# Designs tried in a protein design run: designed miniproteins, single chains, continued (5). Part 74

Each design is a single chain, and the fold is of that chain. pLDDT is the mean over its residues in the fold that is shown.

## One batch from the design tools (miniprotein)

Design m18561
Fold by ESMFold2-Fast:
Structure m18561 (fold): chain A 83 residues (1-83)
Amino acid sequence: LEEIIEAIDTSFEEAMKLIAEVFGEEVAEALRRAVSSGNEELRREYLKATVQVLYALQKSREEAEELEKELLAKLKPLFEAAA
């Protein structure tokens, strides 16, 4: 996360590359479109705020995905017995 925030201040293209690596190309493309026609200062603030929110959501999703995988593994025999 910190590397992305630093890149936002120094190199827009490097920041987009890091965002694509961490959050995916679709997210990077959406953010690039969202900030393409804005004030430069607002663009930087928007990107910093958005990547912090995305990072928090990614952490929450990772936790939820692990729980979902564990639950599905436990329920798979039950679904197979019901079929």
Scores: mean pLDDT 71

Design m18562
Fold by ESMFold2-Fast:
Structure m18562 (fold): chain A 85 residues (1-85)
Amino acid sequence: TPEEIELAEKMVKALEETIKLLLKQGKISPEEAKKLIELVKQMLEAIKAGDYEKAEQIGQELEEELSKIKEEFDEAFKEVVAKLQ
């Protein structure tokens, strides 16, 4: 639905800004940041295409990568979300 796409776009923006913040803080490498941003963009494209199965698969890959830096990610994400409200 249009509401689901709007929510997905807001979430993707928050995720991209969080990844950029982690890169700026030196908590992830440029190569890791590039991979994470690519996964986030591919997930959004799958959602826009109505391919929710593919979006879920990409989301699982993204979650697995982010689980390696969970504490750092959670802190950065909280900061980014506060600024986007």
Scores: mean pLDDT 82

Design m18563
Fold by ESMFold2-Fast:
Structure m18563 (fold): chain A 95 residues (1-95)
Amino acid sequence: MTKEQLEELKEIQERLVEIGKRYAELLENKEELSKEEALKELEEIIKELEEVIARLEELKEKADKELQEQLDLVIEELKKFIEELKKLKEELKKE
């Protein structure tokens, strides 16, 4: 792993931590938030996760085989999480 790759991974990790905090806060306050507020926050979280995936895909292009395999697993998990958030968004729209 190069110094540049380590710096990129650090930035991505910090972004994921912040996204995780926002999602946890959304879940804790879901019943107290307006439908509009909850939908806006979910949409923003989804957009940020999609940006993180794009950055990981770019990092993967430059990575060695071991790092590529690790990044693929993270990307797959994030894609599944986005699909779960999209389902939650649809459920909130119905309520």
Scores: mean pLDDT 82

Design m18564
Fold by ESMFold2-Fast:
Structure m18564 (fold): chain A 119 residues (1-119)
Amino acid sequence: AEAHLEAAERELEEARRLAEELEERVRRGEVDDAEAAALAQEVAARLGTALAHVVEAGLAGADPRVVAEKLREIAREARELAERLRALGPATEPAADSLEAIAEGAEELARQYEALARA
């Protein structure tokens, strides 16, 4: 359980790092649309992997309250990154849409784990 939560944290940190790198390279004119789209999809993939690790922690018997808190963290990060990617232009919009879907899924799961924590 702890190992899954730790893995989720590493994926969130890597997603943020990749987003910052993408923003910098776009600002410098160092990436084309295909490269920007690929890097943006990597950010979305990292958030998806972080979500999977938190779900695995919950299935492994982690405290539902802790799982809910981490799911809320993933949802907030995904929405923030989606806005940042949209600001880079049309090439990154599909990845931003994927991040919004991840945020919605994480929020729904958080509600379920919050209900379990109250039971």
Scores: mean pLDDT 89

Design m18565
Fold by ESMFold2-Fast:
Structure m18565 (fold): chain A 82 residues (1-82)
Amino acid sequence: MRYQLTVLAEGGSGEEIGEAGRQAVEALGAKVEEVTVYETSPPQAVITAESDKPASELAKAVREELEARGFKVKQVNGIPLR
């Protein structure tokens, strides 16, 4: 299943947030297809990934990884693309 994960967090750059999110979902065996970063306040990263895991498990892994790295997580939302 393909998912789009939208991540909003504070305490680092959008690039750092996007990379941490990528690493979190790859650790669950997901294949990351795309990471897009937006310079907003807070910074936003959008991760497109393919996984056999549910979107909720991917979103939880991203949140936990960001919090473990000291980021202030505002939102992690995962939606199936099809």
Scores: mean pLDDT 83

Design m18566
Fold by ESMFold2-Fast:
Structure m18566 (fold): chain A 73 residues (1-73)
Amino acid sequence: MPSQEDIDAMMSAFDLSEEEAKEAALYFQKAGEAGNGKKATKEQVQQIRKAVADAKNGVESGKKAYEAITKTV
């Protein structure tokens, strides 16, 4: 389970709603589990962070990438 501290940090850093921050944190957790018990790769972490940042900056491709990531979990 993502910690409330992690959720709050994502909300503050990216101006996300609590639900959006929770979904992003869950993506990190599930990506780690999907790696056969390995942590999420640096590339996976960079992809979600970039998509969130691009979406916040109003980049259309970033918004679509963020939606794809959250839909994929």
Scores: mean pLDDT 57

Design m18567
Fold by ESMFold2-Fast:
Structure m18567 (fold): chain A 67 residues (1-67)
Amino acid sequence: MTKRELALQQLELAEQAIEADDLEGAARHLEAAYVLAGGSPGGPIKPFSSAQEAREAIAILRQLLTG
């Protein structure tokens, strides 16, 4: 599995965490996807204040991985 495929899998898990009302889990999975996409660990990813904020972050990173 490529780093890109692993990052996309982490974004799927982040979306599932949002559906489960787990914003901390969503942030954790998004950070993992960010690192797999070439970002630095311990970056600006923190627990989101809303599901909308988390979904917007997921959409941006997904676009970078697929577009």
Scores: mean pLDDT 74

Design m18568
Fold by ESMFold2-Fast:
Structure m18568 (fold): chain A 75 residues (1-75)
Amino acid sequence: SLKEKIEELKKEMEEYTKEMNAEMDEIAKKAVAAKEAGDEEAYKKYMAELKEKVDEMMAKQKAMEAEIAALEKQL
């Protein structure tokens, strides 16, 4: 049961990372489009949003890894 919960959390982390990568790809496309249009303000906005998503993903992954580690100690 603990082993199964650890595997489920690992799958949730994988799915979360996949979803975040898809969101970051969309923001990156908007940043590229803004850059090509010469819209420097929009480009900076989308690059900032992309960095925010990267930071969010890293924080979430760290929290999930900590939860997995805590469960592994119970084995």
Scores: mean pLDDT 86

Design m18569
Fold by ESMFold2-Fast:
Structure m18569 (fold): chain A 108 residues (1-108)
Amino acid sequence: SKFEELKEVIKELKEFMKSEKFKELSEETQQVVKMLILVGEYMLKEKKESIDYEEFEKLARKVFDENDPRLDELIELIFRAIDVNGDGKITVDELIEFSKQLLDSLLT
């Protein structure tokens, strides 16, 4: 199921966070990984197949520095990067694909 695949991706992201490679990443990239975990866990807990921008923004604000003057722009850019079809929603499939692509790029 999509939720079982999401659960496995979240486990991989959490395991990656324990690695030395994760510690060598920029703070911004570390925050993106943490945000993907938080969003994925929220979708699993609430059994949501998609979330809109407002839900995503609320979750992202829990991870990123509230005092960052570019926070609103950064959240919007990340949302657009995950929402590859531009429908204004992040689906479980889009979150899985983005997370897998990010992990692949960071592990090589």
Scores: mean pLDDT 85

Design m18570
Fold by ESMFold2-Fast:
Structure m18570 (fold): chain A 73 residues (1-73)
Amino acid sequence: NAEEKRAELEREIAELGRDAQAVSKETDPNAQQAGRDALLARAAEIVRRAKEEVPEHYDEYKIGVVKALAPLA
């Protein structure tokens, strides 16, 4: 149902934010770049799923993803 899909997306966005913070503190340039690439791919998939599965909340989740990636900016 839509509520379960929303809870899953919210959990994934929270995980993305924690992982982004960890990647931002990585001192190995190769590991940091690999981490950034993986996080951007995960972010794109979350945004895609939000648009398809919960379009009424799409803007909210898109903003959530941008905020989650803030440590990488």
Scores: mean pLDDT 85

Design m18571
Fold by ESMFold2-Fast:
Order: sequence, then structure tokens, then C-alpha cells
Structure m18571 (fold): chain A 72 residues (1-72)
Amino acid sequence: ELEEIEKEVREAIERGDTARVVGFQLLALGYYLDGKYKEAYTVLEALIRALPNPPESLVKMLEDAKKKYEEA
């Protein structure tokens, strides 16, 4: 659920819990590598909405996941 993931990521960032933020990034990558593009897109969208300066690599992965999700 997008809004719940976004909330958890925001709270992790506010606490400086880098390990939890990285955990969500690895979850998104895992979904992406498994071909679960809808789930990957959901987690990546939540991450990008929560992060103040999202890495360009995450933005590119979101764009790719969205394209594959829409074309599947």
C-alpha cells in the first residue's frame, strides 16, 4: 500500500535509520529483478515521494518499472 510505505520511509528518514531506508530500496530492486513491476513501481514511487533528494538511479528505475508495468 503506497501511502503506508511512504509513511514508513519518511519516519525512517526522520530518525536517521539508514538501514531501513536501504531495506526498502533493496525490496524495490528485488521486485524489479523478479519481474514484479507493479510491486516495484509501488515501492519506488513511495521511496521517491518520501526522499527529499531521491538518487537519479532510483528515478530511472521507477521510469523503467512504470513502462514495463504499463506494457505488460
Scores: mean pLDDT 80

Design m18572
Fold by ESMFold2-Fast:
Structure m18572 (fold): chain A 82 residues (1-82)
Amino acid sequence: SALEDAKRGVEAAKAANPEAMERAIQRGKEVSGLGGFYAAAGAAATVSGNPDEGSRGIKGGYELSTPEQAARGVDAGAEAAR
């Protein structure tokens, strides 16, 4: 389900680098609200070398939020993870 895909993105981001990913996810949440949180986590996971789980997380985020919030979350999460 979309929620399960989104949660996997969050777990993948946390596993890659907990401190950096928490900062990236939090920035995404602040910019796009809760709706973009999952998309930000997926983007952070993708940038950190987990593109398969990251892509699933991004897709889940888009299904659980507005496209605009998800897009803002993706951009913020990816940027913060760099």
Scores: mean pLDDT 70

Design m18573
Fold by ESMFold2-Fast:
Order: sequence, then structure tokens, then C-alpha cells
Structure m18573 (fold): chain A 95 residues (1-95)
Amino acid sequence: SQEEIDKEELIEAAKILKKELEYKMTYDGVKLSAEEALEILSERLGISREEVRELIEKAAELGLVAPEIVEKLREGKLLSDRELSRLELAIYLVR
């Protein structure tokens, strides 16, 4: 159980993310390339783009993000605002 996440810390982070996600989900959203999405997440989380990708794959294996979103990243397809928000949350939960 080395990968346990502190519940109180997670709740606090979730409050901040909830406000950001609600804002992003209130309009048609931005359409981002896979590379742009990975860059944004890398910058925000302070980790490498490759580490972001590894955490996304781990989150998908844990059922925290749909495999279809991971496939879009592999294919270089455009991501919706909702998909970016889901990836951001999933990475935050996985670390």
C-alpha cells in the first residue's frame, strides 16, 4: 500500500480542480493536439512529458481514464476540453 493517497489532501486538490473543470466544461472547449495537451500537463504538474504519458497509461489501466482517450494521444488526434480535464484529474490521482 505504498501508493496510498492522503484523503484530505485529495479532497483539497479536488476542490481546486473542480472549479477549473467546471469552467472548462461550460463552453465548447478548446481543441488541443496530443502534443499540446501533454505539454500543458507537463508544465502544470512539473514533470516530464514522458512521465505524463506513463501516468496516463497507468491511470487507464486502473480505470481512471477511458482507453479511447489514450488511443487519441497515440494517434495524435485532437482532444476536447472535457478529455483534457479528465486526463488532468486522473494524473493528479495517480501522482
Scores: mean pLDDT 71

Design m18574
Fold by ESMFold2-Fast:
Structure m18574 (fold): chain A 92 residues (1-92)
Amino acid sequence: SERDIALELSKIQLRLIAIEVEVELLLRTKAPREEALARLRAAIAQLDDDIARLRALRAQSTDPDLRAAIDRLIARIEALRARIRALVAELE
């Protein structure tokens, strides 16, 4: 249902905020290289899973506003994923 899709979208949004905070804390605290790499790689894996889930939810939705919200969230996750991949490349 649209309600179930909206609830799942909210869960992914909260998880995205948690990942954004974790990345910022890793950068601000200058975490050890190995710890930073492990956490950043785990974050990429989670973001890849969340994008796949969002694409599946978009396919289930008939609401154009909900589809637009999903598209905006995918774009935000892809931007964060690109930033994290760049950080991983710099640390390798």
Scores: mean pLDDT 88

Design m18575
Fold by ESMFold2-Fast:
Structure m18575 (fold): chain A 60 residues (1-60)
Amino acid sequence: TDRYVENVQRIVELARQDPDLAAEAARQASELIKANPTLSAEEVYAMMVARAEELRRAAA
């Protein structure tokens, strides 16, 4: 679970910079994991980060 713990810590850091964006990105990551359990935590995190950047640009 070390990789997952590191990803969670990264999300916490992102939440301190932009809590709304981090919350939405984390929610979408959870949905991806539930819908596609074969996705690795690394893949889910990468998609989440890309989505967070896209949401930030769209919202800001």
Scores: mean pLDDT 69

Design m18576
Fold by ESMFold2-Fast:
Structure m18576 (fold): chain A 78 residues (1-78)
Amino acid sequence: MEEIIKEAQEAVARAQALLRERYDSLPPERQEQVLALVREIDAATEALLNAKNEEEAKEAAEKLKAAVDRLIALLEQE
């Protein structure tokens, strides 16, 4: 379980670095998509922080990583 949470945290850190580097250079349509994914990441992060057991934490971490991976892909496409 800890490994999945660590992977999610590392993915978030990478996404934040890419966002700082690339956000201002993105077209407005891509900026809107980024903001939608950031909201999804925020919701998944809250679910992870509020998880009451390992199963809930794992599911929240997996959702967080999936959303972050999508954000990274969007930021790296152009």
Scores: mean pLDDT 78

Design m18577
Fold by ESMFold2-Fast:
Structure m18577 (fold): chain A 61 residues (1-61)
Amino acid sequence: VEAAGIAAGRSKGNGGAAAEELVKQGYDPETADKAGFGAVLFGHDGNPELAAEGARIGAKL
């Protein structure tokens, strides 16, 4: 979850790049895609706390 926030910050709003980073860290591809997009949506301005919250919400969808 924290990893999704970091990935979103590094990708500068690219959900695909964030999802790829999460898959490298052992997340399921579907969960990584949802978490990555949630992190980007909530933390697109680089706020890691909001990105992590978005990742939690996205992963539950």
Scores: mean pLDDT 65

Design m18578
Fold by ESMFold2-Fast:
Parts: C-alpha cells; sequence; structure tokens
Structure m18578 (fold): chain A 87 residues (1-87)
C-alpha cells in the first residue's frame, strides 16, 4: 500500500469514526480511530501524514460541535490549522 492509499483509507476511517460518534457508537468510533491512526503512522511522507492528521482534527471538531462542545470544537480546529501550516 503506497502513501496515497494509506492517506485515503485513513481519512475514510476518520470520517466513519466521526459518524459512529454522532450515532452514539463510541466503541465502534474508537476502533475506527485506532485503525486510522495505524494507517497514518505507516505514511512515510511527513507532509501527507500531517495533512491526514489535520483532517482527523477537523472531523473531531465537527463531532464536538454537533454534541454542543464548542470549546473542544474550537481547540480541534486550531490544531488542524496549525498542522496545515506545516504542509
Amino acid sequence: MDDEELAEKAIEKFKEAAKAYLAGDVEKALKLEEEAAELTKQIKDEKLRLKVLAEAYRQGAEVAKALGDDETAAALLKAAEELEKKV
């Protein structure tokens, strides 16, 4: 699996994790996040890896906002923006 395939699959799993959290399936969400993190660690290109992590934080921010946790949503969006500045 090349870096682009790893990035695509990791992003898909982070999006699925966000959907699982919004559905109240925390166990499924955590499993999907662990799988996505494992794929992300295998990415050799640091810039691509940072881009995937930024997307993960953006997905987390959407979940936090949907659950009414505006402070966590703001913090996660800021983390995503800081990672995006490095790519």
Scores: mean pLDDT 83

Design m18579
Fold by ESMFold2-Fast:
Structure m18579 (fold): chain A 104 residues (1-104)
Amino acid sequence: EEEKKLKELKEYHEKMVKEAYEKMAEILLELAKESEPEVAELLKKGAELLLKLAEGDSSVIPEASEVFEQIREKDPEAFEKFLEKVKELEEEFKKEFEKWLKEQ
């Protein structure tokens, strides 16, 4: 019984982490549409790396960190917009997780 609950919790957590990275990648791709070409390329690269993280490839973390630092340096306004949207996403996932816990 406990092993089944732990498996369901693990599957839920893995699904939520994947969905979070996929939604973060979508935010970057939308910001890329309104950005200068150089910044747009970095935002698209960031989105590509977030999609690899969604698939469980943690080896891209150092490269992702460097790409996000370059975005922050070249377009701090686009980076701030990304962080604001990520904060909204975190609040949504927190509410969904609290709701899921109450239904268990």
Scores: mean pLDDT 82

Design m18580
Fold by ESMFold2-Fast:
Structure m18580 (fold): chain A 85 residues (1-85)
Amino acid sequence: MTLEQALEEIAGLLRKAAEHLENGDLRQASIYSTAAALLAVGALLEHPHPLIERVLKLINEAMQAIDAGDVETAIKLLREAAELA
């Protein structure tokens, strides 16, 4: 997978995660966020890049916000990560 393809797929997964959170579906949001995190880790191992590291940090913060029940913060972080990717 190219770096550009990985970033496009990560962005897509993050947008879907945010949409599911907006609809109150925390389980689907968690699934999509986890998929984005795994793809970001894989991309970082293949292509060490500061952008991917930053995206992964935002995804991890968003997942922590989901676990804490802070839906507003989680949506903001997921959207920010998607726009950055």
Scores: mean pLDDT 85

Design m18581
Fold by ESMFold2-Fast:
Structure m18581 (fold): chain A 85 residues (1-85)
Amino acid sequence: ATLTPETIALAFLRAGVIPPFEQFKAAVEHFLDYVESREVTPEEAPYLIRVLEFYKKQLESLPEKDDELLNRIDETIARLKEVAK
């Protein structure tokens, strides 16, 4: 079964952890660096795409927007979609 982005967000809320914008942004940047630093398999790609789409949705919902980070997410999603074939 594939976890939904909403399920991941709910798990964070249940853990009592609501990261401030700066901490959340840093976590997303670290995740992108991790994905970019390794070879991704076709089996992993759909899962990583869903995680990145969740991060993008969360970033777009925040009062301050980081266009550079959003562009990095979009580029990584596009690359992963090619790997998933």
Scores: mean pLDDT 69

Design m18582
Fold by ESMFold2-Fast:
Structure m18582 (fold): chain A 59 residues (1-59)
Amino acid sequence: RIRRIAELMAEEARRLGVPQELVDALAAARTPEEIGEVLSRLPPEVRRAIVEAARAAVE
């Protein structure tokens, strides 16, 4: 479950031009805490877009 969410977030991050290092970190994340740590390193607008895209894709 968390792996699929992390992969969806990583794909959206790549689409938004987030650095590959952070995209890889998102794809490797396996806990909500790990996802939150990577997202905290991004601008608020980018974080919001990634979270919204993941929510839409999970439905």
Scores: mean pLDDT 78

Design m18583
Fold by ESMFold2-Fast:
Structure m18583 (fold): chain A 104 residues (1-104)
Amino acid sequence: MIPKWLQDFLDRRDAAMRAAVDAGDVAALRKTMDQTMAYIRFKALYLKLPVSVVQQIADRFRQSLDGLIDHARRQGHDDVARELERMRQLFVQTVDYIIKEMQS
């Protein structure tokens, strides 16, 4: 199971991404995504987390991205929403490769 301190960390990252969406700050969104992907890869490979835990973290972040896309669209930030959709696609691909690497 994902420990509470890690869930709290992820919640703070989600809040930062939402603030960046509200500000229309695409650069801040990219930095947050890059940091999040690096963190997941680090935890998966160096701490040897179970694949199930990595998948749970990935599913949570994917759901958060879906919510941010909807939020950006409701705010009228269609350009931000399109960038988040691209980030979501890259995130899914990256997580799939990390999981395959862990299973190798």
Scores: mean pLDDT 76

Design m18584
Fold by ESMFold2-Fast:
Structure m18584 (fold): chain A 94 residues (1-94)
Amino acid sequence: GAPIIYNLQVQIIDDNSAIINWQWRGAPGHRIRFDVYIQYNGQQQLIGQRITDDNQAQIPINNLQPGATYIFTVDAIDLDTGARGQPAQITITI
């Protein structure tokens, strides 16, 4: 079926940067595209994309503000079938 994201995590590296990482499962051997969004003060923007057949993915994030609260959303699509997974979200404060 559709790709399933799990274990979405954010590792804070310093006052301005973090690494977002997640695991996923889906159809074996299929290429999955992940679109990573950040939301701050009601504005959402695309901050990165990954295409992989590995069961884990990560993206570095820069230009974060100390004391700010961010919502990260990861969307997934199976590029070989068009099936879309349920988005995963995590909220963090720097």
Scores: mean pLDDT 84

Design m18585
Fold by ESMFold2-Fast:
Structure m18585 (fold): chain A 56 residues (1-56)
Amino acid sequence: MQSSIDQLQSISRRLNQNITRNDSIQYIDLISQISGWSDDVVNQVRQQFDQNYSQQ
């Protein structure tokens, strides 16, 4: 779980720099389905990304 959270935060930061907010959310959802992430983990990443993008 801890390593997954670290990985998710890293991905969110990179996505914020390179693509639109909506595209990033779509990619997080797609990756979660392929990687088998739990819905809770996906929701945390989406919330984290949304917060960071809204603040920037």
Scores: mean pLDDT 62

Design m18586
Fold by ESMFold2-Fast:
Structure m18586 (fold): chain A 63 residues (1-63)
Amino acid sequence: MFQPIKTEATRKAAELVIEGSRAYARGDVERARQLFTEALEILEKEVPDSPLLEPVRAGLARL
């Protein structure tokens, strides 16, 4: 399931970014960092050409 796996990985990474942004808004910087890091790992491993990759890296750099 190569193509379905890539689509699922992108969806999961996007969900982690949303949860990370919510954690950051609540002041949970450590939780936000963990969620963004997990999203980054998924994107680098499964979808290294994803347009989400650079925004996630930038988000982590700001924490």
Scores: mean pLDDT 77

Design m18587
Fold by ESMFold2-Fast:
Structure m18587 (fold): chain A 89 residues (1-89)
Amino acid sequence: SLSIVGLTAHPEVDGVRTATAQFSSSDPGTVTILAVVKPSGALEVVASRTGANATLTGTIKSPYNQVRALAASPSGEVAEGPLQTFSKT
């Protein structure tokens, strides 16, 4: 089965905002994506990897502050994680 184990928006360090997404899938053909969610709802990919049990880290540029993790297996399973928002502090 395919799942998103976690998605963390990290505290800003030295003006840099990062997010980390962790996936669980035994299928090495699983496509994993970390994306910025724009105010329109459109997705902009900031990191992607194909592989089993992938972990993605991406840098999120201003002015965007919302991220989502997505994954798809070759068999047609899809997983979408909850929206995560960077804090202003």
Scores: mean pLDDT 80

Design m18588
Fold by ESMFold2-Fast:
Parts: sequence; structure tokens; C-alpha cells
Structure m18588 (fold): chain A 97 residues (1-97)
Amino acid sequence: MPPDTTGLTPEQIRQARERQLQANADVVPAVVDSRLRAGVRMEVTVVSDTELHFERVEQGDRHWSRPPVPGERIVFDDREGADRLREALRRMVAAAQ
């Protein structure tokens, strides 16, 4: 079971989430395809060659859990955005090996 995060500081929780995202880089393309099929709209900020930050975008609700990081922002609620994200994720997965 995952460790209990009760009592951790917000910074410790954020670091754990970022580390998990990096560790899961090899599975992210499959997750993206699944989310698109479910009709979920997401904004993705490319932070580095091995790191993405995902924020769910609902109609009218566009907020980050923290300030946006400078970089490329991708919305994948359509085919064109999905293809661009898929290519970025392929390169990130290759780099994470």
C-alpha cells in the first residue's frame, strides 16, 4: 500500500507526486490515450525532457495547484493536441530509460 501522507507538509507531498510522475514516464502515453477516450480535457506543461505537469481543465475551471511553470503548454481534448503530446511523451519515455 502507498505510504500514509497524513502529517506530511505540502512541499513533501508535491515532491512525492513529481517523483512519481517521472518514475511513471514509460506508462504515461497509455494513460493519455485512456483519458482522451474518456473525454477528459487536460492541460499539460512540459517542464523538461523527462517531466510533465498535468492539470485537469473543466469548463470554466482552469487553475493550477501551483503557479504555471515556464514551458510548452498542451491541451489534449482533440486529435491534433493528442498527436503532439504523444510524440513528446515518446521522447520523454526514451530519455527516462
Scores: mean pLDDT 51

Design m18589
Fold by ESMFold2-Fast:
Structure m18589 (fold): chain A 95 residues (1-95)
Amino acid sequence: SMEKRREKLRKRIEEAKRERNATALIVVATAAKILGFEELAEEALREAARLAGISVKEMEELVERIINSDDETKEQIMKLAAAGESVGKLRELLE
């Protein structure tokens, strides 16, 4: 159900905030945006921007690049997020 997906995304956002994992927050924001959970996407991107020291606009541009990337790139992004790798590494992968 959509409500169970919302709850899982909320829990992932709270976990990523505790771990200070900006890359994981960007990944969760991307999933939230695709599913139409705009409030969760905005919350995750605001925190990711704060942690990474870049603008929310730049974070939104990264999310759009992820959405438009191929499945292999998305899989690599998921691995970066799981490893707690920097937003800088994520940006290099999307270049």
Scores: mean pLDDT 88

Design m18590
Fold by ESMFold2-Fast:
Order: structure tokens, then sequence, then C-alpha cells
Structure m18590 (fold): chain A 90 residues (1-90)
């Protein structure tokens, strides 16, 4: 059914647009956290210290996404649009 296919394509396009907006918003934060992690890793003297810095970097990134209401909302909307598109295709 052509109408269902068109609606699914529009929802997929909306999902991509919202994902891009979230990436654009979070890009500076990701770059900052990566630079901080690299600086700390460069100052580390042992493999254990490097491993700890990498884990802290991962935890900080997850916390930053959760702490940014706009980025979180954009990601949630993108997921909703993708879910709606999948329901229409099935």
Amino acid sequence: EEEIKKKAEELEKLAQEYEQKARDLMGPTIDRLRAEANARAGAASTGQEIADVMKEGDDALRAAIDANPEARELWQKAQEYRSEAEKLKN
C-alpha cells in the first residue's frame, strides 16, 4: 500500500533529522569530553590508570547525554519516529 510506505518514509526522514539535531547539539560536549580524557590518559603512568580514565570518560559521556534535556528529548523523538515507521512497515 503506497500510502503506508510514504508515511513510513516520512517518519524515517523525521527520525534522521532529529538524530542529526541531537548530534549537532552534543558535538561540542563529545569533543570536550574526548579532549579531557586524552589529556588525563596522557598524564597517566600505568595501564590501570589509563583504563580508569577511559571508563570515567564513558561514564561522563552517558551522564552528559542524560543531563542535556534538549539532546535527550531529540534522541527520544528520533526513537519514537523510528518505532512508528517500523510499526507501519510490519
Scores: mean pLDDT 77

Design m18591
Fold by ESMFold2-Fast:
Structure m18591 (fold): chain A 87 residues (1-87)
Amino acid sequence: DLEREIVNVEIALNLLKVALDFAEWLKEQGRKLLEMAPKVAEIDPEKAKEVIEKGQRMIDLAEQDIKNAREGIKGAEERLKKLRAES
């Protein structure tokens, strides 16, 4: 019972850490799109606007996912500490 719950929290914690890494990667991709925007604007100003909008959206979504993953990790770590203390 307790051992099963510990394992389940450890699995959830590992999945949350993977999700955090992915969200941080997505944020970096959004930043790279924003860095490309001035060069795109030299060729196609309308396309540059799309690149900026997509890059900003990726950053905004990634920041929300980072926040959610960090809160989840903290909660899982606190739960794991309590469960291990009960063992």
Scores: mean pLDDT 89

Design m18592
Fold by ESMFold2-Fast:
Structure m18592 (fold): chain A 64 residues (1-64)
Amino acid sequence: MEEVIKELEQASRDGDLERFEELMEKLYEPFVESAKANGHGTEEDVRRSFERTLESMRWELERR
């Protein structure tokens, strides 16, 4: 997980939106499972959080 986060940060710095989306997809399943197991959120909550993160990244890249 930490390795994927580092790759996400690098993709963000490089402006590689496709790579960023790919890495987010890999993080999604582990996060959903963790949230369900610990009662810290629903699958919908995790999905909305990820959607907002991708939207924010797309918006930021439009400004570069």
Scores: mean pLDDT 73

Design m18593
Fold by ESMFold2-Fast:
Structure m18593 (fold): chain A 74 residues (1-74)
Amino acid sequence: MPSPEEQIQELLAELEKLREEALARGRTDIAAYVDRAISGTRQKLAEARTEEEKQEVLRNAQTALAVARSLLAG
């Protein structure tokens, strides 16, 4: 099983792709949301010291990706 850190890094890459797609579609509102989600996730991951905290960062990143995808889908 990939580590929570590896899963979070993969989700960050997906969020970056989604940001590029949002910008390409002129959805600067969604791009701004994704930028905040990326920054927040990176900050929380850097501060996480326990596996429980890393799992919470992972869950929050998964939620942010799902919300951003839903917003971009219309």
Scores: mean pLDDT 86

Design m18594
Fold by ESMFold2-Fast:
Structure m18594 (fold): chain A 59 residues (1-59)
Amino acid sequence: SNTFRKGVSKEQLEREVEEGVKAIDEAVKLTVDVIEKTGISDPEKIVELSRKIREEEKA
């Protein structure tokens, strides 16, 4: 029973949305890891480019 201003359905939705966002974040981290392993001296530049490409795809 959730009578403490929780609103079970609202909290459930919030949790599901957060799970989705977390999955996307993990994908980004994977990309960074791969770039780092390639031995690039400036991985941050590549990461930023990769993020922009990914963002355009999701748009």
Scores: mean pLDDT 64

Design m18595
Fold by ESMFold2-Fast:
Structure m18595 (fold): chain A 87 residues (1-87)
Amino acid sequence: MELQQQAEELARADPRAEGVEIETVETDDINKTKQKIIKESDHVLVDSDELFVARKGDTLYVIAENIEAFRLALQLIRPSTKRIVLF
């Protein structure tokens, strides 16, 4: 819960995320959520112990263990990115 709030604040302050919608989604099973994202995504951009990022169309799906990992995910925003879904 605190991580999601910090991530939304960080994204609002980042010029790369200007105009990008940030959606936070709570999940009881992060591994099941990750597997679903992998099956439905166009590309997996990062898959590490601290950060998972996948892209589907104009949406980035992010699983971040901490705020610094989320900061790295913001570097993957492209002009075509319209939404970030944070778990």
Scores: mean pLDDT 80

